# Designs tried in a protein design run: designed miniproteins, single chains, continued (3). Part 12

Each design is a single chain, and the fold is of that chain. pLDDT is the mean over its residues in the fold that is shown.

## One batch from the design tools (miniprotein)

Design m8387
Fold by ESMFold2-Fast:
Structure m8387 (fold): chain A 71 residues (1-71)
Amino acid sequence: MANADTLLSIKALAAPFISEATVAQLLAALQGDVSNLNLAQLNDDLALLEEVGAIDADAFVTEIAEMQASA
């Protein structure tokens, strides 16, 4: 898992498309506080990130679900 690289890519590429507050929430969640991650709220942000090509939304959701299962 390359969380640091993912966080930098999201911040650099998606920042013009999502609010700075939303980016901060995503960064906090991806840094290991995934047990409190609201996937329903994150879904709109994931759609936007997939549109800009920053992430593969399906793969990302799978990774988060796996991390939450471990918590």
Scores: mean pLDDT 55

Design m8388
Fold by ESMFold2-Fast:
Structure m8388 (fold): chain A 66 residues (1-66)
Amino acid sequence: MEEFIKTSREMADRIAKKFEELGEKDLAKEYREKVNQAIEAGDREALHKVLYEASLKLAELQGKKG
């Protein structure tokens, strides 16, 4: 569990930093909060879903905002 939480936080930080680099600071904050909520709830399914959605949103933004 601990290692999974650590890895998930590291992925979330990496994604959030990329949102910040794109000027999307509000999205970075929103996804950090969602990840923290899923971790607090012990909800692995929600955590995976949030990380997946964040990755898709990041890809969408990078495709539109070059």
Scores: mean pLDDT 76

Design m8389
Fold by ESMFold2-Fast:
Structure m8389 (fold): chain A 73 residues (1-73)
Amino acid sequence: DEKVQQVLLEHFTIAIDLAVLDQQRRRADTLSAAQRAALDAREAALRARAAALQPALDAAFAEIEARLRALSA
């Protein structure tokens, strides 16, 4: 199911990008105000994309769960 694969790929890409931003914040003891604002803007954009993706992601996980349960029964 290409649609499920695309939704999962986007979800994991957003999660990885958010983790990278979090590590950049934690490892850079001294960030300029402009650098902090750029990281904040990118994080806000990624979180907005994650929120918009959530209904499709919930549907994709429900489909995966249903198939996993069928194989386990």
Scores: mean pLDDT 81

Design m8390
Fold by ESMFold2-Fast:
Structure m8390 (fold): chain A 65 residues (1-65)
Amino acid sequence: SGERLSEVHETPEEGERLLAQPSVAAALVETIEYRDADGRRVQVLVFREQRDGAERLITVRLLLD
């Protein structure tokens, strides 16, 4: 079972490097794109991570400006 949600803010380049890793890509659950209140393009990546017998969701918010 999941313990908590965590959020990490990364640059678009860091997000691309993260997704290029096969183990990370396999853990990707959902991808959402939207524009924020300032009109900036935002991509949200949601991953499931297993650590010490516990599952958690990690949310990464990328600015696509």
Scores: mean pLDDT 64

Design m8391
Fold by ESMFold2-Fast:
Structure m8391 (fold): chain A 147 residues (1-147)
Amino acid sequence: SPVNQINQLLSERYPVFREIAREMRDYGMFNVRDPRTGKVDVLRVAYILSSLLEYEKLSGKPVSQETIDRLIALIKEGQAPDGSFEVGEPDPERQGLTYLLLHLSVRLGAKELQPVLEKTRAYLERNLSPEEVEELRRDAEEIDKIL
């Protein structure tokens, strides 16, 4: 299925995606806030949101709009003024994966995240190498081709 192809792509390209998927599988739930700082872990929220939207697409069963709206609000809360996501150590892989999961969520109908996505894209274009930006662009394009 398209969902399985996207999940395989992300698992192969982003080791942290496999770690989050394993955490969700092993524990069934995880805290979307850093317990020390109260800051939103946007990568975890974006993983939950994209997974729910992929499930809706695959199953045809609608996800609660209230649930979607709450996750969107958490993502908006968690974005820093420069467009980065500041939970944990600044990691280009985590930032890039978060961008791709937000991109996937927008493509699956979370259009309210488009300004968040654009702001993060601008951050990544300033802070990643040209090669990393090109790889991220290709990964987003591959998601678009699969959808």
Scores: mean pLDDT 83

Design m8392
Fold by ESMFold2-Fast:
Structure m8392 (fold): chain A 66 residues (1-66)
Amino acid sequence: MEETVEKIAELTGLSKEQARRIVEIAIEKGDKAFSVEEIKELAKELGISPEQARKALGVAFSSLVE
């Protein structure tokens, strides 16, 4: 968990708090987190771009499932 949060923050420029929210959504919603609607909502919540949210989710999911 903590290692994944730090990796997301480093690779995307997100804060630790923002990265933690990304990990929580990846765990809670799994593949559903990658829908356009979920990515837009998450990006809006965190004040980041949808592209940053998608990249962060990808890093989190890869670390958790692979």
Scores: mean pLDDT 77

Design m8393
Fold by ESMFold2-Fast:
Structure m8393 (fold): chain A 112 residues (1-112)
Amino acid sequence: IPEFKLEDLTPWELVRLVATLVGTVKVMEKHKDQLTPEQQRLLELGKEILDEVKKRAPKIYKAAEVFADKNLPEFEKLPLDELVDIAYETILRLAKILNRQDIIEEVEKLRA
């Protein structure tokens, strides 16, 4: 059984998805005092997903981190509400790929 559903995404698409979460988490962390308690919990879930990607696919994580760092100014241009929406979408998609049902359920409760 593959650790990811890699057949659902090309390696480049997976790198871009992880990079989107890396960039989003970095900017949200800088603005943590402006986040609601629910949005702060979402940020922690994003960090947990990134830690799991780093353990299970370290090469994908390294490529994603480099891509996110180069594109960090573009993430910093986004309004905080849009970054939160991106975090919900990317965490949910990555949690499904990683088969993290616990994170899927918590994210859906936070959005509802």
Scores: mean pLDDT 81

Design m8394
Fold by ESMFold2-Fast:
Structure m8394 (fold): chain A 55 residues (1-55)
Amino acid sequence: REEAKERLEALAKEHPRSGAGAAARRGVLDLEEHPETSEEQIERGLAGAEALAAA
């Protein structure tokens, strides 16, 4: 969970104006404001942001 947040924050910093950055920022907000968010949801968000950054 903490590691996923750190990776999302890194993606948001590196890609602030891209779709990857937008997805990463949304993921961080969901993680912080919705503690009920499952690890599976967090991992899917991270994977999506990483896929956008890789493209």
Scores: mean pLDDT 72

Design m8395
Fold by ESMFold2-Fast:
Structure m8395 (fold): chain A 80 residues (1-80)
Amino acid sequence: VKFSSVEEAKKYMIEKAKQDNLTEAEIQSLLENFNDLSTQYKAGKSQDSLNVAVNSQADLFNLSQEFKDAAIEYLRLQAA
């Protein structure tokens, strides 16, 4: 999945989380966790570590592969 902006990726990610039946509170918790991951990625953590962390968080909430792909792209764009 490719996005033209951080905002586009974030909106798509939130939409997929809602489709995966997450509550607004669960989505807020995920966004806070992803903001921490984005900060770590900017600090020089590896892409592989980012991918593992995103997949682990998504699996805890039974999120789709479409969400995982969007979340990884969102974090890359936010970190750039």
Scores: mean pLDDT 73

Design m8396
Fold by ESMFold2-Fast:
Structure m8396 (fold): chain A 94 residues (1-94)
Amino acid sequence: SVEDELRVLLRIAAAELDEAAARSTDPALVATLREARELFLRLYEDPSLVPEVIARLREMAARLRATGDPEFVRLADALEALVATLERLHAARA
């Protein structure tokens, strides 16, 4: 189901965000990655946050892609896939 797919993607994304934060020397990027993890947790409790989470994930994906680091580019691709899943879930509930 879309909900099961979302749960799997949220777990994978959270783990990748933790690893990216541990490897980053950019304090602003680390803060953004931590904010995304907190938004994932809040989204589990409050689905009305889906539009806000989508906006933040898009902003983060663009920033990660701009680094040119292959690991961060792969993370950006994963976040874009998560956004697509969140958009499908949001549309299905509207």
Scores: mean pLDDT 73

Design m8397
Fold by ESMFold2-Fast:
Structure m8397 (fold): chain A 77 residues (1-77)
Amino acid sequence: MLDSVRNSTTQMQATQQALDVANTLDSVDPDLFSQALSYLGVDQGSDVVVRGQVVTVVYPRAASFNRDLAVRLLQTQ
């Protein structure tokens, strides 16, 4: 989880990266959105624009398969 390695710049960039990855995924996983919003401090259920479409963030379902990707993006340096 790299809890000891926190970068303010990375945190903000990772939020944008997580949303961008959701746009390129075959299926939009709410886990990615949930983590991005958590870092941003935005309430869950917010509308997120993906591929020009408004997508409402739902609770994480398939988090297990996409959790690794989300963590990697949010903590990418």
Scores: mean pLDDT 46

Design m8398
Fold by ESMFold2-Fast:
Structure m8398 (fold): chain A 101 residues (1-101)
Amino acid sequence: MSNKELVELIKEEVEKRKDKMSPEVYKAFTEALEKANGNLDKFIENFLKLVEKMSPELKAEAYRAAAEIFLDVADKEKDPVARSFLLTLAGHFRRLAREAE
């Protein structure tokens, strides 16, 4: 899967979760996606910058949501190497969520 396709899948998974997210967390995802311009690394960089400014509770929520999104994106990935990378990202966000608590 290309970076552009991965970012589009992330956008789809964010929209599916819109009604289950706090408005601040949803805004962080949508702003990071806009700034990414189809680049996964830019999405991650901008998302982390936005989330690090949040309260501990919103930070934990945002990182938990990111972990769940990357798990769902990994489940749709057919390439084992790319899937392993996405699962590693999901694990990293799960760890960040725990540290924010």
Scores: mean pLDDT 85

Design m8399
Fold by ESMFold2-Fast:
Structure m8399 (fold): chain A 92 residues (1-92)
Amino acid sequence: MTIYIRAYDESGRELSGPTLSKTLEQAKEAIRALFRAVEKIGVKGFTLEIDSEDEETAKEARKIAIEIGKELGWRVVEERFTGGHATLKFER
């Protein structure tokens, strides 16, 4: 099982390099670290991409990202989810 997580701003600039997680626990920590990074930068919007070869793993990682965002005051304004690929656009 592999979970790839990427984040980029509204101009398409990568906010962190692609992160590879082997477990949902690692993915949760990677997602939380990405939110901390965007908050420190003062970004008002960003896109989070989650890719996994396992669709159920991608679904769970998506749920984790939405919940962490919600806890930190970010809202999902756009999302796409197909197979093992999730794209979430967050705004604050």
Scores: mean pLDDT 82

Design m8400
Fold by ESMFold2-Fast:
Structure m8400 (fold): chain A 97 residues (1-97)
Amino acid sequence: MTLEELKEKLDSVKKSEIPRFLEQNLADIEALSPEEQVELLIHIIKKMGGITLSQAFTLLLALRQAGFSREQLEKIRKNIPIVDELKSTLYLPLRAP
């Protein structure tokens, strides 16, 4: 599946269904280039309404440890919306496994 097909399918998915969508499409996501993975991640964060500053810091640190380049990390940092922690708490932990 291409990056554009993943974005189109993601746009049709409810915010609460995003984790399930990612699990079901993990092989297609892993087949993307690092640049395409960054673009998909930015798209997901925007669809969720953004992430908190602490979540953004944790995410960027984890991606750096995973071998993402400084340029890829800066692209993510510049393109993600930062939101109030209360808003992301209402959306992200609502459907724990």
Scores: mean pLDDT 70

Design m8401
Fold by ESMFold2-Fast:
Structure m8401 (fold): chain A 75 residues (1-75)
Amino acid sequence: GETAESPVIVTEEVDDSTTPEEAAELSRKKMEELHAKNPDRLYVVVLYSSNKEQGEKNAIASGRANAEWIREKLA
C-alpha cells in the first residue's frame, strides 16, 4: 500500500511526578508537532519515567493517546 514505511519511535523521559493524563496530553502534542514538521512520516511517541510503576502507567497512557490521535487524524 501507499506509505508502507515503518513508524519512527520517539522515546522521551518525563518527571516521576507526571501523571498518565499529562503523559497522554504531552505525547499527543508531540505527535502533532512531529507530524506538522514531516507529514509524510508516522511518529509514535512513548513517554516514560525512571520510577518503574509510574513509567509503565505513563507508557501505556502515551501509547493509547498515540493510537487515538492516528485514528482520528490519519484515518
Scores: mean pLDDT 72

Design m8402
Fold by ESMFold2-Fast:
Structure m8402 (fold): chain A 92 residues (1-92)
Amino acid sequence: METGPATITLDDGTVARGTAFIDTATGDVSAYGTTEDGGAAGAGAGGLTPGGTAPAVGAYQGPDGRVLAGTGTATLRADGTLEVTLTGLRPA
């Protein structure tokens, strides 16, 4: 398993930055990040290769403790950076 930088972007433009954990044999990825306002986000996807995209699922917890969950897209860059965009966020 490798690690790389991760960004998780929400519908409202909020960005969580953190770390991705990448299984290079399967393309399974998980990511965790924190936002500038003290929130946290996590996301996962499977079947990713460098330069590829896959469906993702994830959740965000705001600094007030409110949890939102949604689906989206994960992109693994050739340099090992994981970019996730979550859309359709709703209370979990």
Scores: mean pLDDT 80

Design m8403
Fold by ESMFold2-Fast:
Structure m8403 (fold): chain A 69 residues (1-69)
Amino acid sequence: SGELEQKKKRIEWFYKNSSEETRKKFEEMTKKALSSEKALEEIKEKAKNREDPLAPYVLDAVEVEKAES
């Protein structure tokens, strides 16, 4: 859908405009969220409370990966 395409474009933009360190942290958070429901809920809470600027991108990445797998 158009929403998944928008999420993909946001992730691509984020990757192009992020340091290697930031990308590595994002990848680690995304892997954790995909393997643990507890980690996913923690990321959702951080995104809701704006505690971590990476959290919204991690949630977008999780949604994209689940839709494409």
Scores: mean pLDDT 83

Design m8404
Fold by ESMFold2-Fast:
Structure m8404 (fold): chain A 79 residues (1-79)
Amino acid sequence: AAEGLAKARAYLAQAIAADDAGDVEKAAEYRGQALIALGAPPELVAAAVAAARAGDAEAADALLEQMRPAILATLKAAA
């Protein structure tokens, strides 16, 4: 739980650094890894990333909402 949150923060820092370097694909990969570290199912993360790359923000948001219970369980365990 706490380890997952720490990993997610590390991946988000790497995503920001990749964005600053102009590597938007690597930034998206690190954001996906952060969600997985927070307990999100990898298949839903992959689908959300694919939807975001296609410019379908509504589909990406819906997939992120499906991941919410797993993420909340991880965050509650860390609190």
Scores: mean pLDDT 77

Design m8405
Fold by ESMFold2-Fast:
Parts: structure tokens; C-alpha cells; sequence
Structure m8405 (fold): chain A 82 residues (1-82)
């Protein structure tokens, strides 16, 4: 739903502002625990576009690799098009 998407976007924006490392770690842990397909399905169900979902998954993958600058860039791209 639009409201669910908005809630997630605001959570991500707040995380980037107050604790970007913690936010990126949360994305990495979520990807590791649930896997790409479950995250994709959940974000699409929440109302994100396929492109925004792809950026968020890419961000989580970079965060898992410790590539925090690349991860942050993809999170910002996802928010911009959400």
C-alpha cells in the first residue's frame, strides 16, 4: 500500500540521517536472514516499484560486502524513485 511504502521510506530516510551504518547493517542482516526473493516480494507488496526494489536489494548486497558508500548510494537511488 502507499501508506506502507511511505512508512518504510520515512524509516530509511531517518536511518540515513541518524544512523546510516546501523541502517545499512539492518539491510544486510535482513537479506542474509530472509533471502533476496522474500525481500523482493515484501517490498513489491508494500508498493515499491521493481526498479526501487532492485536498488534496495543491491544496497543490501553491497552492505553485506562492507561496501557502505556503494550501499548508501543505492539506498538513496531507491528513495528518489519510490
Amino acid sequence: SEEEKKSIVEFIKKGLETDPEGLLNLLAVSLEEHGEEKIREALLRAGFSEEAVEYLIKAAEYAKEGKLEEAKEYVEKAIEIA
Scores: mean pLDDT 87

Design m8406
Fold by ESMFold2-Fast:
Structure m8406 (fold): chain A 99 residues (1-99)
Amino acid sequence: LEERLKKLEEELRSTMSEEQLELFEKAKEGDPEALLELDRLLEELDLPEEVKLELKLKVGEVLALLAILKGEKTDPEGAARAREELPPIIAETREELKK
């Protein structure tokens, strides 16, 4: 889990601008306005739609993984289920977005 999170964050940091990274850090802290603004900035990028969707998926996966890690302290069983369910959900979402 932590290795996957680190890899995703490194990939996002290499791709995002400083402004996008600041919003990403705020979104990781649970700021919904920062998440919406980040989504808007990613949508405005001069990149193929498929690349923008992959960036949004990576942001979503990082936020989900962080929520699971934080949730382990309050609901360890729910966190364990989410860890098992997240990879197939991400894979299914990626397949649907390619259609």
Scores: mean pLDDT 73

Design m8407
Fold by ESMFold2-Fast:
Structure m8407 (fold): chain A 82 residues (1-82)
Amino acid sequence: AVTQEQFDKTRQLFKKAAEEAGKYESGTKEELEKKASELTMKAVAESYKLMFGEELEVKPVSVEEAQELFRELREKMLKSLG
């Protein structure tokens, strides 16, 4: 079962990713989208390892793919709590 502490640590990982993304205010749209996807994928990979012991490769992904991975993580977390 997923503990409240693991859930809280996962929320902190995504908070840090959002704060880091906010630092990249300059650049092309493509550069900003790439950076957001990298930060999201890192947070997803760390969350999977922390909560489920699963190792995910951090690969360059599209913004859409990164958003789907985040959605999958959220659903998996909710199922683990319920």
Scores: mean pLDDT 67

Design m8408
Fold by ESMFold2-Fast:
Structure m8408 (fold): chain A 78 residues (1-78)
Amino acid sequence: SAEAAMEAAVAEVKALVEKTIQLAKESVKKGDEALKEMKKTADEMAKQLGPGTAAAIRNVLKQGEKEYEKVKQEVLEK
């Protein structure tokens, strides 16, 4: 269903956010590279899916980028 497809896409982007944050804790450089790939993947998914799913993906990405920046700053302050 369209709802299941949207939930799957949102879950995939959330998993990418979590992986990107984990990589940043190990290496800011690896985290920055993962963030760039995550943004590219999320943008391509948003372009291929319907407007509602695209909006949901962009919202998850926006929150994920905000969380990533907080974690990155915390790591750099250590």
Scores: mean pLDDT 80

Design m8409
Fold by ESMFold2-Fast:
Structure m8409 (fold): chain A 82 residues (1-82)
Amino acid sequence: MLEEINAVTNELLELLRKASEKITKITGDQSAVQQGLNRLQQQIADLTAQAKAYAKDPSKSAEAQQLLEQLLKLKEQLESLL
């Protein structure tokens, strides 16, 4: 579980970097788009920290799995935008 969370998180960060590079080439006014990407990056960091904390607690394994599913859903959303 922790390895899966780390793998998904690393892949999400790479997708965010690629999205940022593509958007920078398209638009001169980037403030709204950059704010959106920054919020998404922070959301991923927060979800990852919570998932790792819950994964260490055997009583919260179901909650950790729910957070992993949320991270996977965010990955699918980012992939669809690229």
Scores: mean pLDDT 76

Design m8410
Fold by ESMFold2-Fast:
Structure m8410 (fold): chain A 99 residues (1-99)
Amino acid sequence: MPEPSEEDRELAERALRLFEEILERQLNKEDYSALVEEFERVLAALRHPAAVLELAERMLELLEETLEKLHPNMSEEEKEHMAKMRQEILAEVREALAR
């Protein structure tokens, strides 16, 4: 795959920051609707396969961290299951981007 442009990297970074803020507001039971709309617009602009894959991986990492904060007594088996699901999702994203 060719490397993402600087614009693609900036869009991916912006999308990740928006996703992180959405998760934080959701945890605090705050309104995040405007952030979701902006996140969707940024995702629509991001089209480079490598940038999309990297963003998906980082988003899944933040989601796992958030789930651990919500469920601090999560078992090792549940953590292993999440890691497996992350690998499966990333494999599907990679396959979709290769089409």
Scores: mean pLDDT 74

Design m8411
Fold by ESMFold2-Fast:
Structure m8411 (fold): chain A 93 residues (1-93)
Amino acid sequence: MKTLELQRTIRDIALNSPTDEEALKKVAEKFGVEFDEEKKEITEEGKKKLEEIVEKAKPDAEALLEEAKKNPELAKELQALQEQARKELLAHR
């Protein structure tokens, strides 16, 4: 999965989930990893798979930044995603 697709997926889950628990369950389902109902978090094995997905996306992040220099709509979308992440961080849901 490309960095932009990963960020879009996480954003959509966050916006459509009323609680952090529901958001984590949807992330687990979307990425095909297991959710631990007792701990209300993604399993350790699931976390390793998510880390692998993030690591695979890192090379695409540099390519995405270069593409954004040539594509104003992509640059605008990246700016909007960054602003949304900033708002969520400040809101302390």
Scores: mean pLDDT 67

Design m8412
Fold by ESMFold2-Fast:
Order: sequence, then structure tokens, then C-alpha cells
Structure m8412 (fold): chain A 71 residues (1-71)
Amino acid sequence: SSSRAEKQKQVDRRIEQRAAELEEEGRRTGDQELLEKSQVYRESLTLPGSKASARILQVVAREVDRALEEE
């Protein structure tokens, strides 16, 4: 079990990692949609939680849940 603070740090790290992955893939393939999505993910890290996109939070939450299950 993880505390709320630990889960938040894992979410932040996963968003950052996913943003980097999307940016690299977008640059490699020339896919502008991936580059734009990467930027949106990065921007979510600077926004207060109440203003973060629910879609971004849901996607990242699933990946955090998977990581916690594997740990």
C-alpha cells in the first residue's frame, strides 16, 4: 500500500515519462498529434490538480496502478 503522497509522486513521474515517450515517437515518425499530446502531458504537471485534464489523469492512473501491481 502507498500513501497518497507516494501515489502522487508516481503519477507525476509517469506523466513525465509518458510525455517524453510521446515526444520522441512524434519526432521519429513526424506525427504532429503525438508531439501535441506530449506537450499537453507536460503542461498537466504544472497545473493544479483541480485543473488537470481528467483524461490525462485517467490514462496515467491506469499506468500507475499497473506499476504498483507489478511492484
Scores: mean pLDDT 65

Design m8413
Fold by ESMFold2-Fast:
Structure m8413 (fold): chain A 83 residues (1-83)
Amino acid sequence: SEVEKKIEEVEKEFNKAVRDYELKKDQMTPEEKAELEKLIDKARAYISKARYYYEQGKFDEANKYIDLAKKYIEEVKKRIDKI
């Protein structure tokens, strides 16, 4: 239950970061876009792994991937804020 709520929270934060990226995308250089898309892809992959381990009942592993997803989402936010 608590792990599910953390995953839902991370998914909401991820969706907001992607929306903010799309709103500023046209103001970015090709290099900035490539770097941000790489970070977004990593966050998406970690969210998927968090869900996978949650479904397997492996809550410690799910939490590790939630934390990794949060790290990459935060990096996306910081880079967008500088544009």
Scores: mean pLDDT 90

Design m8414
Fold by ESMFold2-Fast:
Structure m8414 (fold): chain A 65 residues (1-65)
Amino acid sequence: MVDEKEVLEALGLIYLALGKFSEQKGDYDGAIEDYRKAAQLFEEAGNTDLAEEARSYAEEVEKKK
């Protein structure tokens, strides 16, 4: 059995990884979108620490544009 919050957190981790991959490729628009999606999913999961981390990554990438 999987908790709904665990599913949301797992999806958040997937988008966080996609964001990091996009950033490594220089796809800053894709990275920002994925990091923001990860932050939303972590917030819905109740994991504020990971949500703040994901938002921080998005903000850092925005500064590179």
Scores: mean pLDDT 82

Design m8415
Fold by ESMFold2-Fast:
Structure m8415 (fold): chain A 68 residues (1-68)
Amino acid sequence: SLAEELAEKLKEYGVEEDKAKVIANHVTRLAERAKEEGVEDPKAYAEEVMKGILLKLYEQGEIDKLPE
């Protein structure tokens, strides 16, 4: 599922498993709403939202790896 894929990506960047699952579920829900609003690629939308979250976590010192 998208939520599982996003959670694994968060864990690869050093996010704790429980926090990764919470963030992934939140982003998946946002992508589902975006799809309902006519967003052409909800998965790409989710990936961009995740990149922003990872960048914020990096800037706050919670992860050591920059998002790609």
Scores: mean pLDDT 82

Design m8416
Fold by ESMFold2-Fast:
Structure m8416 (fold): chain A 107 residues (1-107)
Amino acid sequence: SLTARAEELAAEAEAATAAGQTLYRVELADPEAAARIEAALRASSGGGNVLIAAERISPAALEAILAGARAVTGRLAPLGIAFDEVDADLGRALATLLVQLGRTPLP
């Protein structure tokens, strides 16, 4: 379901961009992911959508998401997160983080 959800979110992101809507996409594989996530989340306060995309979530990627969320007063709205691979333990930690930020994790 995560791969299917990642494809769905990618299609939505492409459609939003094609329609001229503001979309902020962040790749979690980059060593500067934390700063990019923070910048994207801050920029989204104007009503833009944020898509965080990763082929695999790592502890460093999870910490980057947390750091970015904290920098934007703990709010992730609107936010789409797409992962091709998620370790079970990291997936549970991410689900806990999303709940703490007032978001329901996607199945």
Scores: mean pLDDT 50

Design m8417
Fold by ESMFold2-Fast:
Structure m8417 (fold): chain A 86 residues (1-86)
Amino acid sequence: SMDEELFRRFEELLLALGQPEAAEHLRKQRELANTPESQKLGQAGSAAVRAPLQAFSDRYAEEVEALSKVHSDDEVFQWVLDRARA
């Protein structure tokens, strides 16, 4: 599904950023998404997931926006992963 692809992309990005613990938190949040406990876990783990993604966004937002005007989503995501791994 679209949601499954989106979560896999965020997980791959966190791994590329060298944040395996954050990637694991995101995976656990997804697994518990339909339980009452997911809200508490989401609040506790959201900073670990959000902080590295926000830092990457702050660094590359303008470049990603420019690329998105002339490249496909898959091409832009590959560029994002290459920068995260560098």
Scores: mean pLDDT 72

Design m8418
Fold by ESMFold2-Fast:
Structure m8418 (fold): chain A 82 residues (1-82)
Amino acid sequence: GDAALEEIRRLREEIVRIAREIMDLDPSKLPYAIGMILRAIGLELDAELRYRRGESLEPVLREMRRLLRDARAVLDEVLARL
């Protein structure tokens, strides 16, 4: 099983969902949200490449989990200001 790769795909989907919500609620966060989406996509692509090479996905998984926590924190801050 490629459970780590599947988790990374799910994390990317969730990060994109949150980034889109941030953009919709606070248009001033558009550059931040786009940067978040691009970073999440880049991390998924790095994970795909690592997987094909038989390399550990742990560094990418750790970074994706951090990115998701950061995205959730920004969304919570935006919601608190509404």
Scores: mean pLDDT 88

Design m8419
Fold by ESMFold2-Fast:
Structure m8419 (fold): chain A 74 residues (1-74)
Amino acid sequence: MKEKADLLKEILDDLWKQMDSIPGLDPRTKATAYTAFAVQGIGMSLEIDDIDKLKALMQKIADDTLSRLRKMVS
């Protein structure tokens, strides 16, 4: 439980920093993306007990989210 929460916090903190570095990204869009990822992360943590698999999947979804947001401001 605590290890999954610490992992989610670490990835969310990194996601926020990465989004904050995207020029012209709307604050509402950042908040929406962050909230959506947090909900997905919690859901995945309830289904996946393997920490390494959970980390890999969360990182993939975060990277996919950042890629989509960067395309929106292009």
Scores: mean pLDDT 82

Design m8420
Fold by ESMFold2-Fast:
Structure m8420 (fold): chain A 73 residues (1-73)
Amino acid sequence: AEEEEVVERLRRLAEEIVAAVEAGDLAAAERAAAEADRLFEEKAPELSEEAREEALRILGEAQRRAAAILAAQ
């Protein structure tokens, strides 16, 4: 339950990062990325291996997507 909530929060933050970058709001993207990184660092030791893998996948996809959008601008 709690680890599922952490993964869901990371997924929402990842979506927020991508949306902010698409909108050109780099400050909002940086804040969302900082929140995601902090949440992951704080909760990673308490997550199962599967939950950590999913969290890393979510964050990695957001980073790749954000980088692609920035490169296209």
Scores: mean pLDDT 83

